Designed miniproteins, single chains, continued (4). Designs and how they scored, part 40

Each design is a single chain, and the fold is of that chain. pLDDT is the mean over its residues in the fold that is shown.

## One batch from the design tools (miniprotein)

Design m13455
Fold by ESMFold2-Fast:
Structure m13455 (fold): chain A 76 residues (1-76)
Amino acid sequence: HMLSSEETAKLVGLILRMVGAHLEGDTEALRADAQALVDFIKAHPEHAEEIRAFALSALSDMPETRAVFEQALAEA
């Protein structure tokens, strides 16, 4: 079982939205985008750990953005 091309594109898009929100200083958009990424993980339970690991790795050089995502995961 693998993520489809459509699902992979959506995952990358969600991560890029978080990056964009952070660069704009939009804390509410960043929290909403982090929640959307958590919801995407919940929608793909067979890939939850893979998606989580990929997202955390992609955000590794962005500690503030990563922390918002980690908080959203912890609240899930």
Scores: mean pLDDT 83

Design m13456
Fold by ESMFold2-Fast:
Structure m13456 (fold): chain A 74 residues (1-74)
Amino acid sequence: SEEQKALEQAQQRGDEAMKRLKEEIAELLSKEEGIPKEEALKRIEAGDMELFNRGAALLISKRNGVPVEEVEKL
């Protein structure tokens, strides 16, 4: 029971972290590619993995100081 509750709480925290990550990616896509943040977020939440991966590559590029073109090759 306690283990199941801990797993459910961990999943909820993970879902919240994923929501924040998607929002950060949508904001970065809006800034770098001119896609409205609300549109980018809606598409990512609908399962647009290509858009999510593009935003993730931009995020990795910004955080690690490597060109986005090099990140996209991975």
Scores: mean pLDDT 78

Design m13458
Fold by ESMFold2-Fast:
Structure m13458 (fold): chain A 73 residues (1-73)
Amino acid sequence: ETPAEVRERQARLAAELAAERAELQAAAVAAPEALRALADRLAAALLELARMAGMDVEALEAQIAAERAALDA
């Protein structure tokens, strides 16, 4: 991939993450199950963005799993 293509994809993922975050806030009022589904989608998009940015995806996956476990408690 060219640097320009990577940057464009990162920008799209960042915009999608911002939109999902807004939907999560709205879903918290409407339905708990919808909130969970949106949280899972947001986590997947964040992991993809992190992979493209060259971040430690394994460490981020572990943090997301810990946050999900805390939310379930």
Scores: mean pLDDT 73

Design m13459
Fold by ESMFold2-Fast:
Formats: structure tokens, C-alpha cells, sequence
Structure m13459 (fold): chain A 55 residues (1-55)
């Protein structure tokens, strides 16, 4: 599950913000902190995609 979630997050960040997120979670967290305002607009979409994994 976690690797699927990471793939979804990376995909959405690239598609919506044109930025490729780091592979590991720690670097991704740092990226999120630095780009928080931009990420707020895509968080609902990320959550929606993650929820699809649970069907």
C-alpha cells in the first residue's frame, strides 16, 4: 500500500505542479513542507486517488 500511495503522490505532483517528487518519503516530506501552499490545492485529489486503492 505505501509504495502505491507514493506512486500516486509522485504522479499527481508531476501532472499538477510539473515537479517530480523524491523517491523516498523523508525527502518527499521536506518537499511538501517547502511547497505546502501549492500542494494544498492538490491534496483533495491525492486523497481521492488513495481512497480508490481501498475500493
Amino acid sequence: MIEEILKIIKKILKEKLGIEAPENLEDAVLFIIDNYEKLKSVIPEIEKEIEKLFE
Scores: mean pLDDT 70

Design m13460
Fold by ESMFold2-Fast:
Structure m13460 (fold): chain A 97 residues (1-97)
Amino acid sequence: DPEKEEEIRRKVERAEEGMLGGMELIRRSQERLGRVRRLTDEQLAEMEVSDGLEQLEIFASGEEGPLTEEEWERVREAIRAAFERKLAELLEELRRE
C-alpha cells in the first residue's frame, strides 16, 4: 500500500527530526553544564529507536566533559542510522501484510 508506506516514511522522518532537535538542545545545554554521557563506538553502532525520551536521558544524565563537534556528529550519524533501520523494518512489516 503506497499510501501507508508514505505515511510511515513521514512519521519516521518527523520522529528523527524531533530527536535530532532534542539532541541539539542537549548539545547547547552541555556547553553551560559541561557534562553529557559519552557513548562508545559499539553503543553508537547498536543504537535503537526508543520512544525518544530514553535516548535523550542517556545524553542528559552524563558525568563526562563536553563532547567535541566530531563526537556530536557521530551521535547524529548514529541517530540517523537507527531511524533508517527502523524505517526499513516498518516498511518490511507493512509489505508482509
Scores: mean pLDDT 70

Design m13462
Fold by ESMFold2-Fast:
Structure m13462 (fold): chain A 81 residues (1-81)
Amino acid sequence: MSPQEIMDEAYSKLSEEDQKKFDELLDEILRGLLLREPFEKVREKIEEMVKLLQEKAGLSEEDAKKVLEHLYKEAERFLES
């Protein structure tokens, strides 16, 4: 599965409350990228979002690593422009 498919499957396993928390973290990440915040701050929010999937959706360590790598690469690419 692609990292996006892994995220989509994990998101579907979240409760409505945890989906709201995920959406809030995603909004914070997108805001941070748009405001050109230091990558370190964006990275912390990405890690928090993936940790939510691990703790609430049962995302494996292997799948979490794949998702983190994908999100870091996308965020770095955006900020390097």
Scores: mean pLDDT 83

Design m13463
Fold by ESMFold2-Fast:
Structure m13463 (fold): chain A 60 residues (1-60)
Amino acid sequence: MSREAAFTGAVLLAEKKLREGKEEEAYKAALEYLLSQGFSKEEAEELAKKAVEEAKKRLG
């Protein structure tokens, strides 16, 4: 539950940045958010990448 909630938050942050045309900012925002939620660097990097991909699907 907490992990799914954190991932959803990362997707929403990525969507905001992607709407601004800033893909690198989308990844960075998702990554920083996930790290702040207590995920390890490796897990946060994987989840941030997936969050950006999910955000792109929601916007396309």
Scores: mean pLDDT 82

Design m13464
Fold by ESMFold2-Fast:
Structure m13464 (fold): chain A 78 residues (1-78)
Amino acid sequence: MEKIKRAAILRGATAAAEAVHNGDLEKARQSVEQAAKDYRDALEKAGASPEEVEKGTKEVRDELQAFLDRLVAQREAG
């Protein structure tokens, strides 16, 4: 489970960072949502409880959103 979570975060972070580098903040946000959705689907297929699915999906989304917020702040700061 942790390995799948780490993979989802790395994929989402990579896609978001690439989008931010290209100036496409909307695509960066979509990359975060896609990674969270992919991880939710993976948890459901693994037979995780509804509570585990919600918690895991939230953790991935929150971590990727914090990463995206940091990248945006760095661009704004110069």
Scores: mean pLDDT 82

Design m13465
Fold by ESMFold2-Fast:
Formats: C-alpha cells, structure tokens, sequence
Structure m13465 (fold): chain A 100 residues (1-100)
C-alpha cells in the first residue's frame, strides 16, 4: 500500500539521522492511513531524537510532540508495551524540563 511505501521512506531517513525528513514521510503515511500505529510511534521517535540535539527551551516542545505521537500509537494498540513505555518516557522528559 502507498502508506507503507511512505512509512519505509521515513525509516530510511530516520536511519540517516535526517529526522525532519523522516517526520515528513511518516506524516504522508499517516494521512493515507490514520490508524498506522507504527508510523505514529516512529514519528514520536524522530521528535525525541530531535529534542536531544537542541537546547532545553526548544527540547520542551519536541518532547511534547514525541509524547503526543507515542500516546497516539499507544491508544491505537494498548497491548503494545513498547508504545506505552515510549509515551511515559517522553512525558517524563517534558515534565523534567518544565521544572528547570
């Protein structure tokens, strides 16, 4: 399916550490398949990696976006412990930075 092809391109850019390009292709996959849990999860991962590369002020919004997309993946597949753990970890990073 076309959504799967965009998702695969997102994974290729993620492997190259081109996280903004990865997000662009995950968004294309999600637009075609709004229930694509794995695409939401990997979009969250890309935001999480971007957050690690910037100052604390900029990282707040990026960890917030990561938590948002991890949560979407978790709500689509509640049995997937990987998605729940990623959501909680990103949410904790967001909360920690708000205290600074």
Amino acid sequence: KEAEEYYKKGLEYYKKKEYEKAIEYYDKAIKLNPKYAEAYYNKGKAYYELAKKVNDEEAIELYKEAAKYYRKAYLLEPENEKYEEAFLEALEKYRELLKK
Scores: mean pLDDT 89

Design m13466
Fold by ESMFold2-Fast:
Structure m13466 (fold): chain A 82 residues (1-82)
Amino acid sequence: YLQELANKAIEEGNYKLAVNIYTAQVKADEKNGIKNAQAYTNLGRAYYHAGKKEEAVKWYEKALEIDPSNEEARQLLEELRK
């Protein structure tokens, strides 16, 4: 589904498409009053691969506010803050 499409975009180097897909997911969740840690983590990952460090940090921090046990967000945020 959307995660497969976005992951394929990252593998193909189309980071803009991956960012757009996950941004749409985050916006849809927020419209429905849903705080989705996985959607924030996915968007952070897309920004990370796009070389957008500041944006990646922002979305990983949001993911950890909702789910502090999110291993991916925690590890990559520590990496980005070094």
Scores: mean pLDDT 80

Design m13467
Fold by ESMFold2-Fast:
Structure m13467 (fold): chain A 76 residues (1-76)
Amino acid sequence: SAELEEAVKATQTLVAELAEKYKDIPDNATAEDLSAEDRRQLAEAARALARALEAAGEHELAEQLRREAEALLSLV
């Protein structure tokens, strides 16, 4: 489905951007604030992907992503 494909691409792009962002950035200013914000962004992406997966009939994968999103938020 178009919704699922878009959610997957958005999540993959975010993960790749965060991987590059954190390559040497922890040596710079306010890494703690950036980490909390990035965790929130990852949790929102996981929730969006979970909703798209549920709509596509992938209920178990959707549930797994919801649990991962909750775990990310519990770190804050």
Scores: mean pLDDT 70

Design m13468
Fold by ESMFold2-Fast:
Parts: C-alpha cells; structure tokens; sequence
Structure m13468 (fold): chain A 70 residues (1-70)
C-alpha cells in the first residue's frame, strides 16, 4: 500500500539522518520513485535496504579496522 511505502521512506530517511552515504541512497531512491511512480513502493523499499546495508558495512569495516590495529 502507499501507506506502507511512505513508512519505508520514513525509515530510510531516519537511517540517512546521521550518515551521508546512507542519505545519498535515500535521495537516489526518492528520485527514482518520482520518475517512476508505478514502482514508487519498490524504490522506497530498496532505499531503506540500501541505507541499512551502508550502515552495516561501515560497522563491519570499523570492526575489521580495529581488529587489525588491536
């Protein structure tokens, strides 16, 4: 539903709030949704997923870096 799509967008925007790379993923998803309204819900889901992956990757990268140093 459109309501679920908007909730996915809100979650994605929250993920991008303090992370520039995650925010870029959200903005790209919003742009694609505006250009393709029939796929809007799917692009919002992908935006949330992409932002989540960016944040997880940064956590993993930081842990790997700390492991190498100590």
Amino acid sequence: SEELAEKNLESAEELGKEDEEARKEVEEGKKLAEENPELKAKYYVFAEASATVVRIKKIVDKLAEEREKK
Scores: mean pLDDT 76

Design m13469
Fold by ESMFold2-Fast:
Structure m13469 (fold): chain A 68 residues (1-68)
Amino acid sequence: MSAEELVKKYTAEIAEKPSAERYTKLGEAYLLLKDYEKAIEAYEKALALDPTNGEAESNLEIAKDALK
């Protein structure tokens, strides 16, 4: 599945039921596309739902560093 297909998949899943896991996967898909701003937005939403999500925290920092 391409990164664009993953964005479409997780966006549809989030529309059905938002979750930290789904937002984290959406952020990962945006990182693969090098859309760092959208990745940051997705990870921030994941952390709003689950502040203890270490994957979202780690990848948020990676996305922020990539915007330098």
Scores: mean pLDDT 85

Design m13470
Fold by ESMFold2-Fast:
Structure m13470 (fold): chain A 66 residues (1-66)
Amino acid sequence: GPLTPEQEALIDEAVRAIKEGRYEEAIKLIKEALRLGADPRAIADRLNEAVGEKGDKLVIKAHLEL
């Protein structure tokens, strides 16, 4: 389903971190969104739209580290 406002804020911060090359911080933010029950597909779609191809890999890595 769609991201909640709280989940969207975390993913917007993750997008900023990715654009700045701060991938470890981005993974932490994605993990926080997943802990809040965010749909992994919605996260991946948002990331792919904002920063291009990498969203799927980042979401998988975050999920494996939970």
Scores: mean pLDDT 82

Design m13471
Fold by ESMFold2-Fast:
Structure m13471 (fold): chain A 76 residues (1-76)
Amino acid sequence: MTPEELIKKGLEAFRNGDYETAKKYFEEAVKKADGPLKAIALFLLSAVYRKLGDTEKAEKYRKEAEKILEEVQKNA
């Protein structure tokens, strides 16, 4: 599966309240994606961890996504 397909499946699971399945898809998307798409996958993974009650991991992944977005913006 492409990173885009993984994000799509993760969003479908997230919408259905299946946060554990959404987490697995977004984790795989983070591993396969680069640049802005990786930042999107990290923001989505952060949202999943908040739903699972892991606020520490949610904050960690949000910060990682922000760092990638800053690098993308520097090159624009």
Scores: mean pLDDT 85

Design m13472
Fold by ESMFold2-Fast:
Structure m13472 (fold): chain A 68 residues (1-68)
Amino acid sequence: LPAPPEIPEEKREELYQRAVETVGPAIADAIFAAMDAEGWPWSEENVDRFIKVVKNGLATRAELAAAA
């Protein structure tokens, strides 16, 4: 069986709300669904990594669109 989640439920709600405020509810839901699908634990480090990747991806996509 996979290891139990490292963070308590209160911290999970805090991380989810931070993600929603940062990237919006649709992207936040996608991030947490992806973490669950890949078996990544709900942790501040993993949430921050996904938020950073999404922000960088959106910025890169905008630059590529502007270059086209």
Scores: mean pLDDT 67

Design m13473
Fold by ESMFold2-Fast:
Structure m13473 (fold): chain A 78 residues (1-78)
Amino acid sequence: SMEEELIEAARRALEELRRFIATAPRTPENRELLRRALEVFEGNVDKLLSRPDLSEEAKEELQRLREEARALAEAALA
């Protein structure tokens, strides 16, 4: 379904963020790129969460992915 495709896209985006965190040196430039990547990720998830046509289960998964992205980025930026 369209909903499943949107959730899978969000999961792939989180895995890309996780890969960047795992592999990129913590230079000032990469720290800024990580902050921007998190902002883009959160903005995209917030847009999906505002959709009235998404199921509550899908919204809960999107909220979980957003919280995971925040936690990963916060830990990497500490």
Scores: mean pLDDT 89

Design m13474
Fold by ESMFold2-Fast:
Structure m13474 (fold): chain A 88 residues (1-88)
Amino acid sequence: FEEVKRRAAEEIRRIVDYLGLSPEKRAEVDSLIEELLATDDPEKQVELIRKIRDLVIEAMKEKGYSPEIITAVALRLTGLELELLLAS
């Protein structure tokens, strides 16, 4: 359980670093990751992953990433949501 949550946080941080998001958007994502790591409520964890996904996708669109890359990242983040649901 805690290992799945930690792994999800690490994966999100890797994605954000790879995409080169602005410091402002990185700070917003980091805030949501800290909230994710602090909660033991599986439903809240899923909601936070969805918020992170939406924020990352919005930041990617603002940065001008292609629809193909945006879709690939969205699917990867949805996979993390599924892993949390299966671990709960």
Scores: mean pLDDT 79

Design m13475
Fold by ESMFold2-Fast:
Structure m13475 (fold): chain A 88 residues (1-88)
Amino acid sequence: GPPPLTPEQRRRFLERLDERSGEIEARAKKAYQEGANVSDEEIERHRERVLALDPRAGRVDKTTLAVAYALREIGDFIDEILREEAAE
């Protein structure tokens, strides 16, 4: 999992996250739209890949990809803030 933050780093991380909440929402929304606009061929390719890794995985469709894209973007944004905090 991600490395544990010190109490001081955690406080600064939460403050940065709150200050940039509008930016994370905008980036997540954009990523969601990108995922929702993938081709049917790309959806099927992604579904095959997910099922190969986890046969118990649920239905994969445009909504699934839109959510996955948004969550990935949120994760990337959080990692950016964590790296900035760790560098200080």
Scores: mean pLDDT 76

Design m13477
Fold by ESMFold2-Fast:
Structure m13477 (fold): chain A 76 residues (1-76)
Amino acid sequence: MTREQALKAIEEAKKLGMEALRKSKNLSDILRAIGLILRAIGLEIDLEWGLISPEQAYKQAKELKKEAEELLKKVG
């Protein structure tokens, strides 16, 4: 696992979270989308500062992507 692969996964999760935010119409869904985006930004910072391995960052980014996809399905 490379740092570049982890960053790409984080970026994909962030983009899905932002799309879910754009499509969200109620406060609960908006806050959930914001939370997903902030968690993705946190992973990017942790990876940049060496606080997390690329492998661990990738795993967490894939989990965020799944959560973002589930929210996006709910909001349309």
Scores: mean pLDDT 85

Design m13478
Fold by ESMFold2-Fast:
Structure m13478 (fold): chain A 55 residues (1-55)
Amino acid sequence: SMEEKLEKFKKLSKEEQLRYANLLFTRAHFDPSLTEEERKELEELAKKIVDEILK
């Protein structure tokens, strides 16, 4: 689930979490092999990682 993935990322440093979130955003915008649904899921996961860091 998305919650399980988010929990795993919380075990990383904030810097590593931000780097990973940036990679997810980049992939969502620049990987032409992704479906629209996959793109939205990557964007949402990246957003949740950033939101958790900022809280």
Scores: mean pLDDT 78

Design m13479
Fold by ESMFold2-Fast:
Structure m13479 (fold): chain A 71 residues (1-71)
Amino acid sequence: DDRDKLIKSLEAGLASDSLTTIKAAAREAIELAEKLNLPEVKELLERAFQSPDKEEAKRLLKEALEMVKSL
């Protein structure tokens, strides 16, 4: 299930303190959000992927996760 994969990717990113790992999770999640036609989730994840700040990237992943779980 692509939704379950998306949730797992976001949770893996949030469990990490490495900006590289967080961005890798965001990149994977962007592809899954696109397949699931979740444009608002995709926009949050693209912002996370482009962020130079680890804390901001994690907040954006958290917001994306909350949106996905509400579906």
Scores: mean pLDDT 86

Design m13480
Fold by ESMFold2-Fast:
Structure m13480 (fold): chain A 88 residues (1-88)
Amino acid sequence: DQQRGDQIVSDFDTQMDNIVSDSQTRLDDGTPPDQVYDDFVDQNNQIMQQVVQQINQISDPSVRQRTIQRVYDSMSDTTSRIDDMIRS
């Protein structure tokens, strides 16, 4: 189900964008970078558990594999963005 895969990725990207936005606000407000990063890791781990469960409901193996890869690529991009933000 390509539509289900697309929805999962879209929802994941939205959650990641919100975390990035909130992280920037917290850094601007003087929250320590280490705390922002630790909170990001915890939130990302919780979201990933939920997303993997949703992906496992996709019956088409090729769509399932593609969806998990898209999610991991998005997670890698988000992690890089948080890292750059912390280094700023």
Scores: mean pLDDT 85

Design m13481
Fold by ESMFold2-Fast:
Structure m13481 (fold): chain A 55 residues (1-55)
Amino acid sequence: SMEEEIEELIEKLLEAAKNKDVKTEDELLRYATEHFSDEELEELLKKLKERVDKE
């Protein structure tokens, strides 16, 4: 489902951020902007911010 894809992408983004892997972060964000709708991208970013607040 799209929700599962969003959660998987969040996990990969957080891992890349922890490793300071800017290239992987940029690639994942480009993937999201190409494949997700504006509403799905907003949900992704909202959940990502919530996860970052915990870490």
Scores: mean pLDDT 79

Design m13482
Fold by ESMFold2-Fast:
Structure m13482 (fold): chain A 62 residues (1-62)
Amino acid sequence: HMRPTDAEIEFNAYLIKAAVDYALGDYDGAIETLREGIERLKDNPELVAELQAMLADLEAKK
């Protein structure tokens, strides 16, 4: 286990929140959570790409 950066902590927080929103059937909330995460993590292209992939998958399932 490595010490996470602030960006990694924030990424995981958005991921968990989006997963919980999705599990509760709040697809709009999950999508908004992922969009907010993309804006917050915009200086980390790898994390942004991961969130964008999840957003696209979620929007396709909606």
Scores: mean pLDDT 78

Design m13483
Fold by ESMFold2-Fast:
Structure m13483 (fold): chain A 69 residues (1-69)
Amino acid sequence: SSDDILSEIMALVIEAQRLAREGRVEEAREKLEEAKRLFDENKSKLSPEQAKQAETAIASAEEAVRKAE
């Protein structure tokens, strides 16, 4: 379901942010790339509200990874 897809994207974002805070930048980047791929592949299956939530979360994780470098 679209809720399952959103939940998976959010889990990957949370993991990326955690890894970035721990200084595990390469692993954080891998999780962020997985989240982006899952979002891009499933964007048509998400509601506009779910897509905005995922996009905002991914942007926050990108910033966390950048700051950890």
Scores: mean pLDDT 88

Design m13484
Fold by ESMFold2-Fast:
Structure m13484 (fold): chain A 55 residues (1-55)
Amino acid sequence: DVVEALREAAALVKELPLSEEEKEELEQRMFSTSDPAAIRALVEETRRRALERLA
C-alpha cells in the first residue's frame, strides 16, 4: 500500500540526520512514484547514506 509506505517513510525521515535539501529531494522522489517497494528502497538508501556519513 503506497499510503502506508509514505506514512512509514515520513516518520523515518523525521528521525534521520538529513539536511532540509536532502529531505525535500527524498519527498519529491517518494511523491513521484506509486510503487510502495520503490518508496521503501528510496528510504533505505537514504538512511544507509546518512548513517555512513555519521561514521
Scores: mean pLDDT 73

Design m13485
Fold by ESMFold2-Fast:
Structure m13485 (fold): chain A 74 residues (1-74)
Amino acid sequence: AAPPIDINDPEYWLKLGKYYLEQGNYAEAISYYRKAIELDPKNAEAWRLLGEAYRKAGKVEEAEKYFQKADEIE
């Protein structure tokens, strides 16, 4: 039978990342947003969310880099 989740859908990984971001687990959020980007590197939302996770983790310079990447895609 087909799995109840689609691990090849970037939205699946974005939902996991958003959940962990809301819980304050920025390292897990970053990991899941990176998986979404690996599946769809042209997803500007994923790059923005990655930037936000880095900002919340205190990595402001990396956050700015990922926000710029999102703007370039959009």
Scores: mean pLDDT 81

Design m13486
Fold by ESMFold2-Fast:
Structure m13486 (fold): chain A 63 residues (1-63)
Amino acid sequence: MHESEEFWYEVEASLHIMKATIAEKQGDLKAAAEHYRKAAEYYRAAGRDEEAAELEKRAEELE
């Protein structure tokens, strides 16, 4: 019914998590925090509030 919208939000979130992980490995903590926040926004749009909160906490820890 509405799964296609949630699916695309989860795909976008996964992409940003990947970019955040790469940035952390490169030592770019600001870029990593930015990507974790973007991923959290997409998880909230997908109705995954708990996962979004964890990513927001991760981003705060990097700043």
Scores: mean pLDDT 80

Design m13487
Fold by ESMFold2-Fast:
Structure m13487 (fold): chain A 65 residues (1-65)
Amino acid sequence: EEAALQAAGDRGTAARNRVFSAVREVAPDLTDEELTQLIVDAGEAGARSFEEILAFIREQVEKRK
């Protein structure tokens, strides 16, 4: 129950950190705040997997340039 829900939360945090690191390598020019905003935007757009979030952010970075 609580332990299982907490483990699921920890997995979500690990996945987010993995996305953050990957995106930072792809877009080192962006600040941590801008990268965090893009991850939030990806989630609001319905991206739920690591691959979906990363694809969304890559597209947004290309549009910004």
Scores: mean pLDDT 67

Design m13488
Fold by ESMFold2-Fast:
Structure m13488 (fold): chain A 55 residues (1-55)
Amino acid sequence: SPEERLLELLRRAREARANKDYEQTQKIVDEIQKLLAEHKVTPEEVERLRARLEA
């Protein structure tokens, strides 16, 4: 599902950022933005998913 793909990308972005791999982080952010545009995910939905990852 788009939500599962978004959660996977958010996890990978967090790991890349923790490793200071900014090139990989930017690539993943670009994939997230593309996914959000294609599936019409709202900013509120993204924030809810991010909160779930940090729980």
Scores: mean pLDDT 75

Design m13489
Fold by ESMFold2-Fast:
Structure m13489 (fold): chain A 70 residues (1-70)
Amino acid sequence: SEIAKEIEKIADEALELLQKSKDEKLRKEFQDKAGEISEKYVNGEISEEEAKEKLKELLKEFKEKLKELE
């Protein structure tokens, strides 16, 4: 699936940023929110496309918060 490939790309980028981040609170917040999105998708509450968009928005927010810590 093309959407699955895009989700994988988002996950890879998120993993790289998490490995570089030293802020445990920020990492936990990101992981908790990503987990909530994944749970909603697995439970059929949201579509694969909606999960992708939510994860993409979450990654954008995480990147902005990381900039504030640099």
Scores: mean pLDDT 78

Design m13490
Fold by ESMFold2-Fast:
Structure m13490 (fold): chain A 57 residues (1-57)
Amino acid sequence: SVERISEEEKEELLKKYLAEVEELAKRTGDMSLLEQAKKVAEAVRKGEKLPVSLAEL
């Protein structure tokens, strides 16, 4: 599997990911989705392991 991507691609994907999760949170009324997404984005920027929720989104 490919685990390395460019920093620019990573930031672009994170922006899209956060925007999509925000729309889902609004639709479902589940604010915990936004909290999870923020933690995932921070972990990705720090180079930490990704939660499974990101892979399934």
Scores: mean pLDDT 69

Design m13491
Fold by ESMFold2-Fast:
Structure m13491 (fold): chain A 71 residues (1-71)
Amino acid sequence: MKEEVIKRAVELVEEVAKKQGLSEEEIERLKKEAEKAIEEALKNGMSLEELREGIEKAERALELVAENGPP
């Protein structure tokens, strides 16, 4: 179910971003990024397992942003 996968991805990204102390604007961007990643994956014919990997990539992107340090 596409909606369930998107919801889970968005919730995971939101939780991680809040835990890292990101602003509401940054959280919103990451939520939209997660939705877009899932939608594009489905459009490209990805499996449910590959969708889960997309969620993990979103989490890694958040970690990389944190590692870049504050602006």
Scores: mean pLDDT 71

Design m13492
Fold by ESMFold2-Fast:
Structure m13492 (fold): chain A 71 residues (1-71)
Amino acid sequence: MEELVAEAIAAAKAGDLETAKALLRRAAEEAERYLVEVEGLPEEEARELAERALARGIAEAEKLVAAVKAA
């Protein structure tokens, strides 16, 4: 998961928003699975947490891409 997030940040810094979003979606999927299978959270709660993390990650990636294009 953390490795996918790091790659997503690198893609966003390179101006590749599509790759950043794809990597963040994969990280969210892995996080949801981990929360259910390892931490034992209910599927609904795990999904909500993963969706919130994904939304924040995408917003930050969009800011990074915009900053790169503005420079």
Scores: mean pLDDT 81

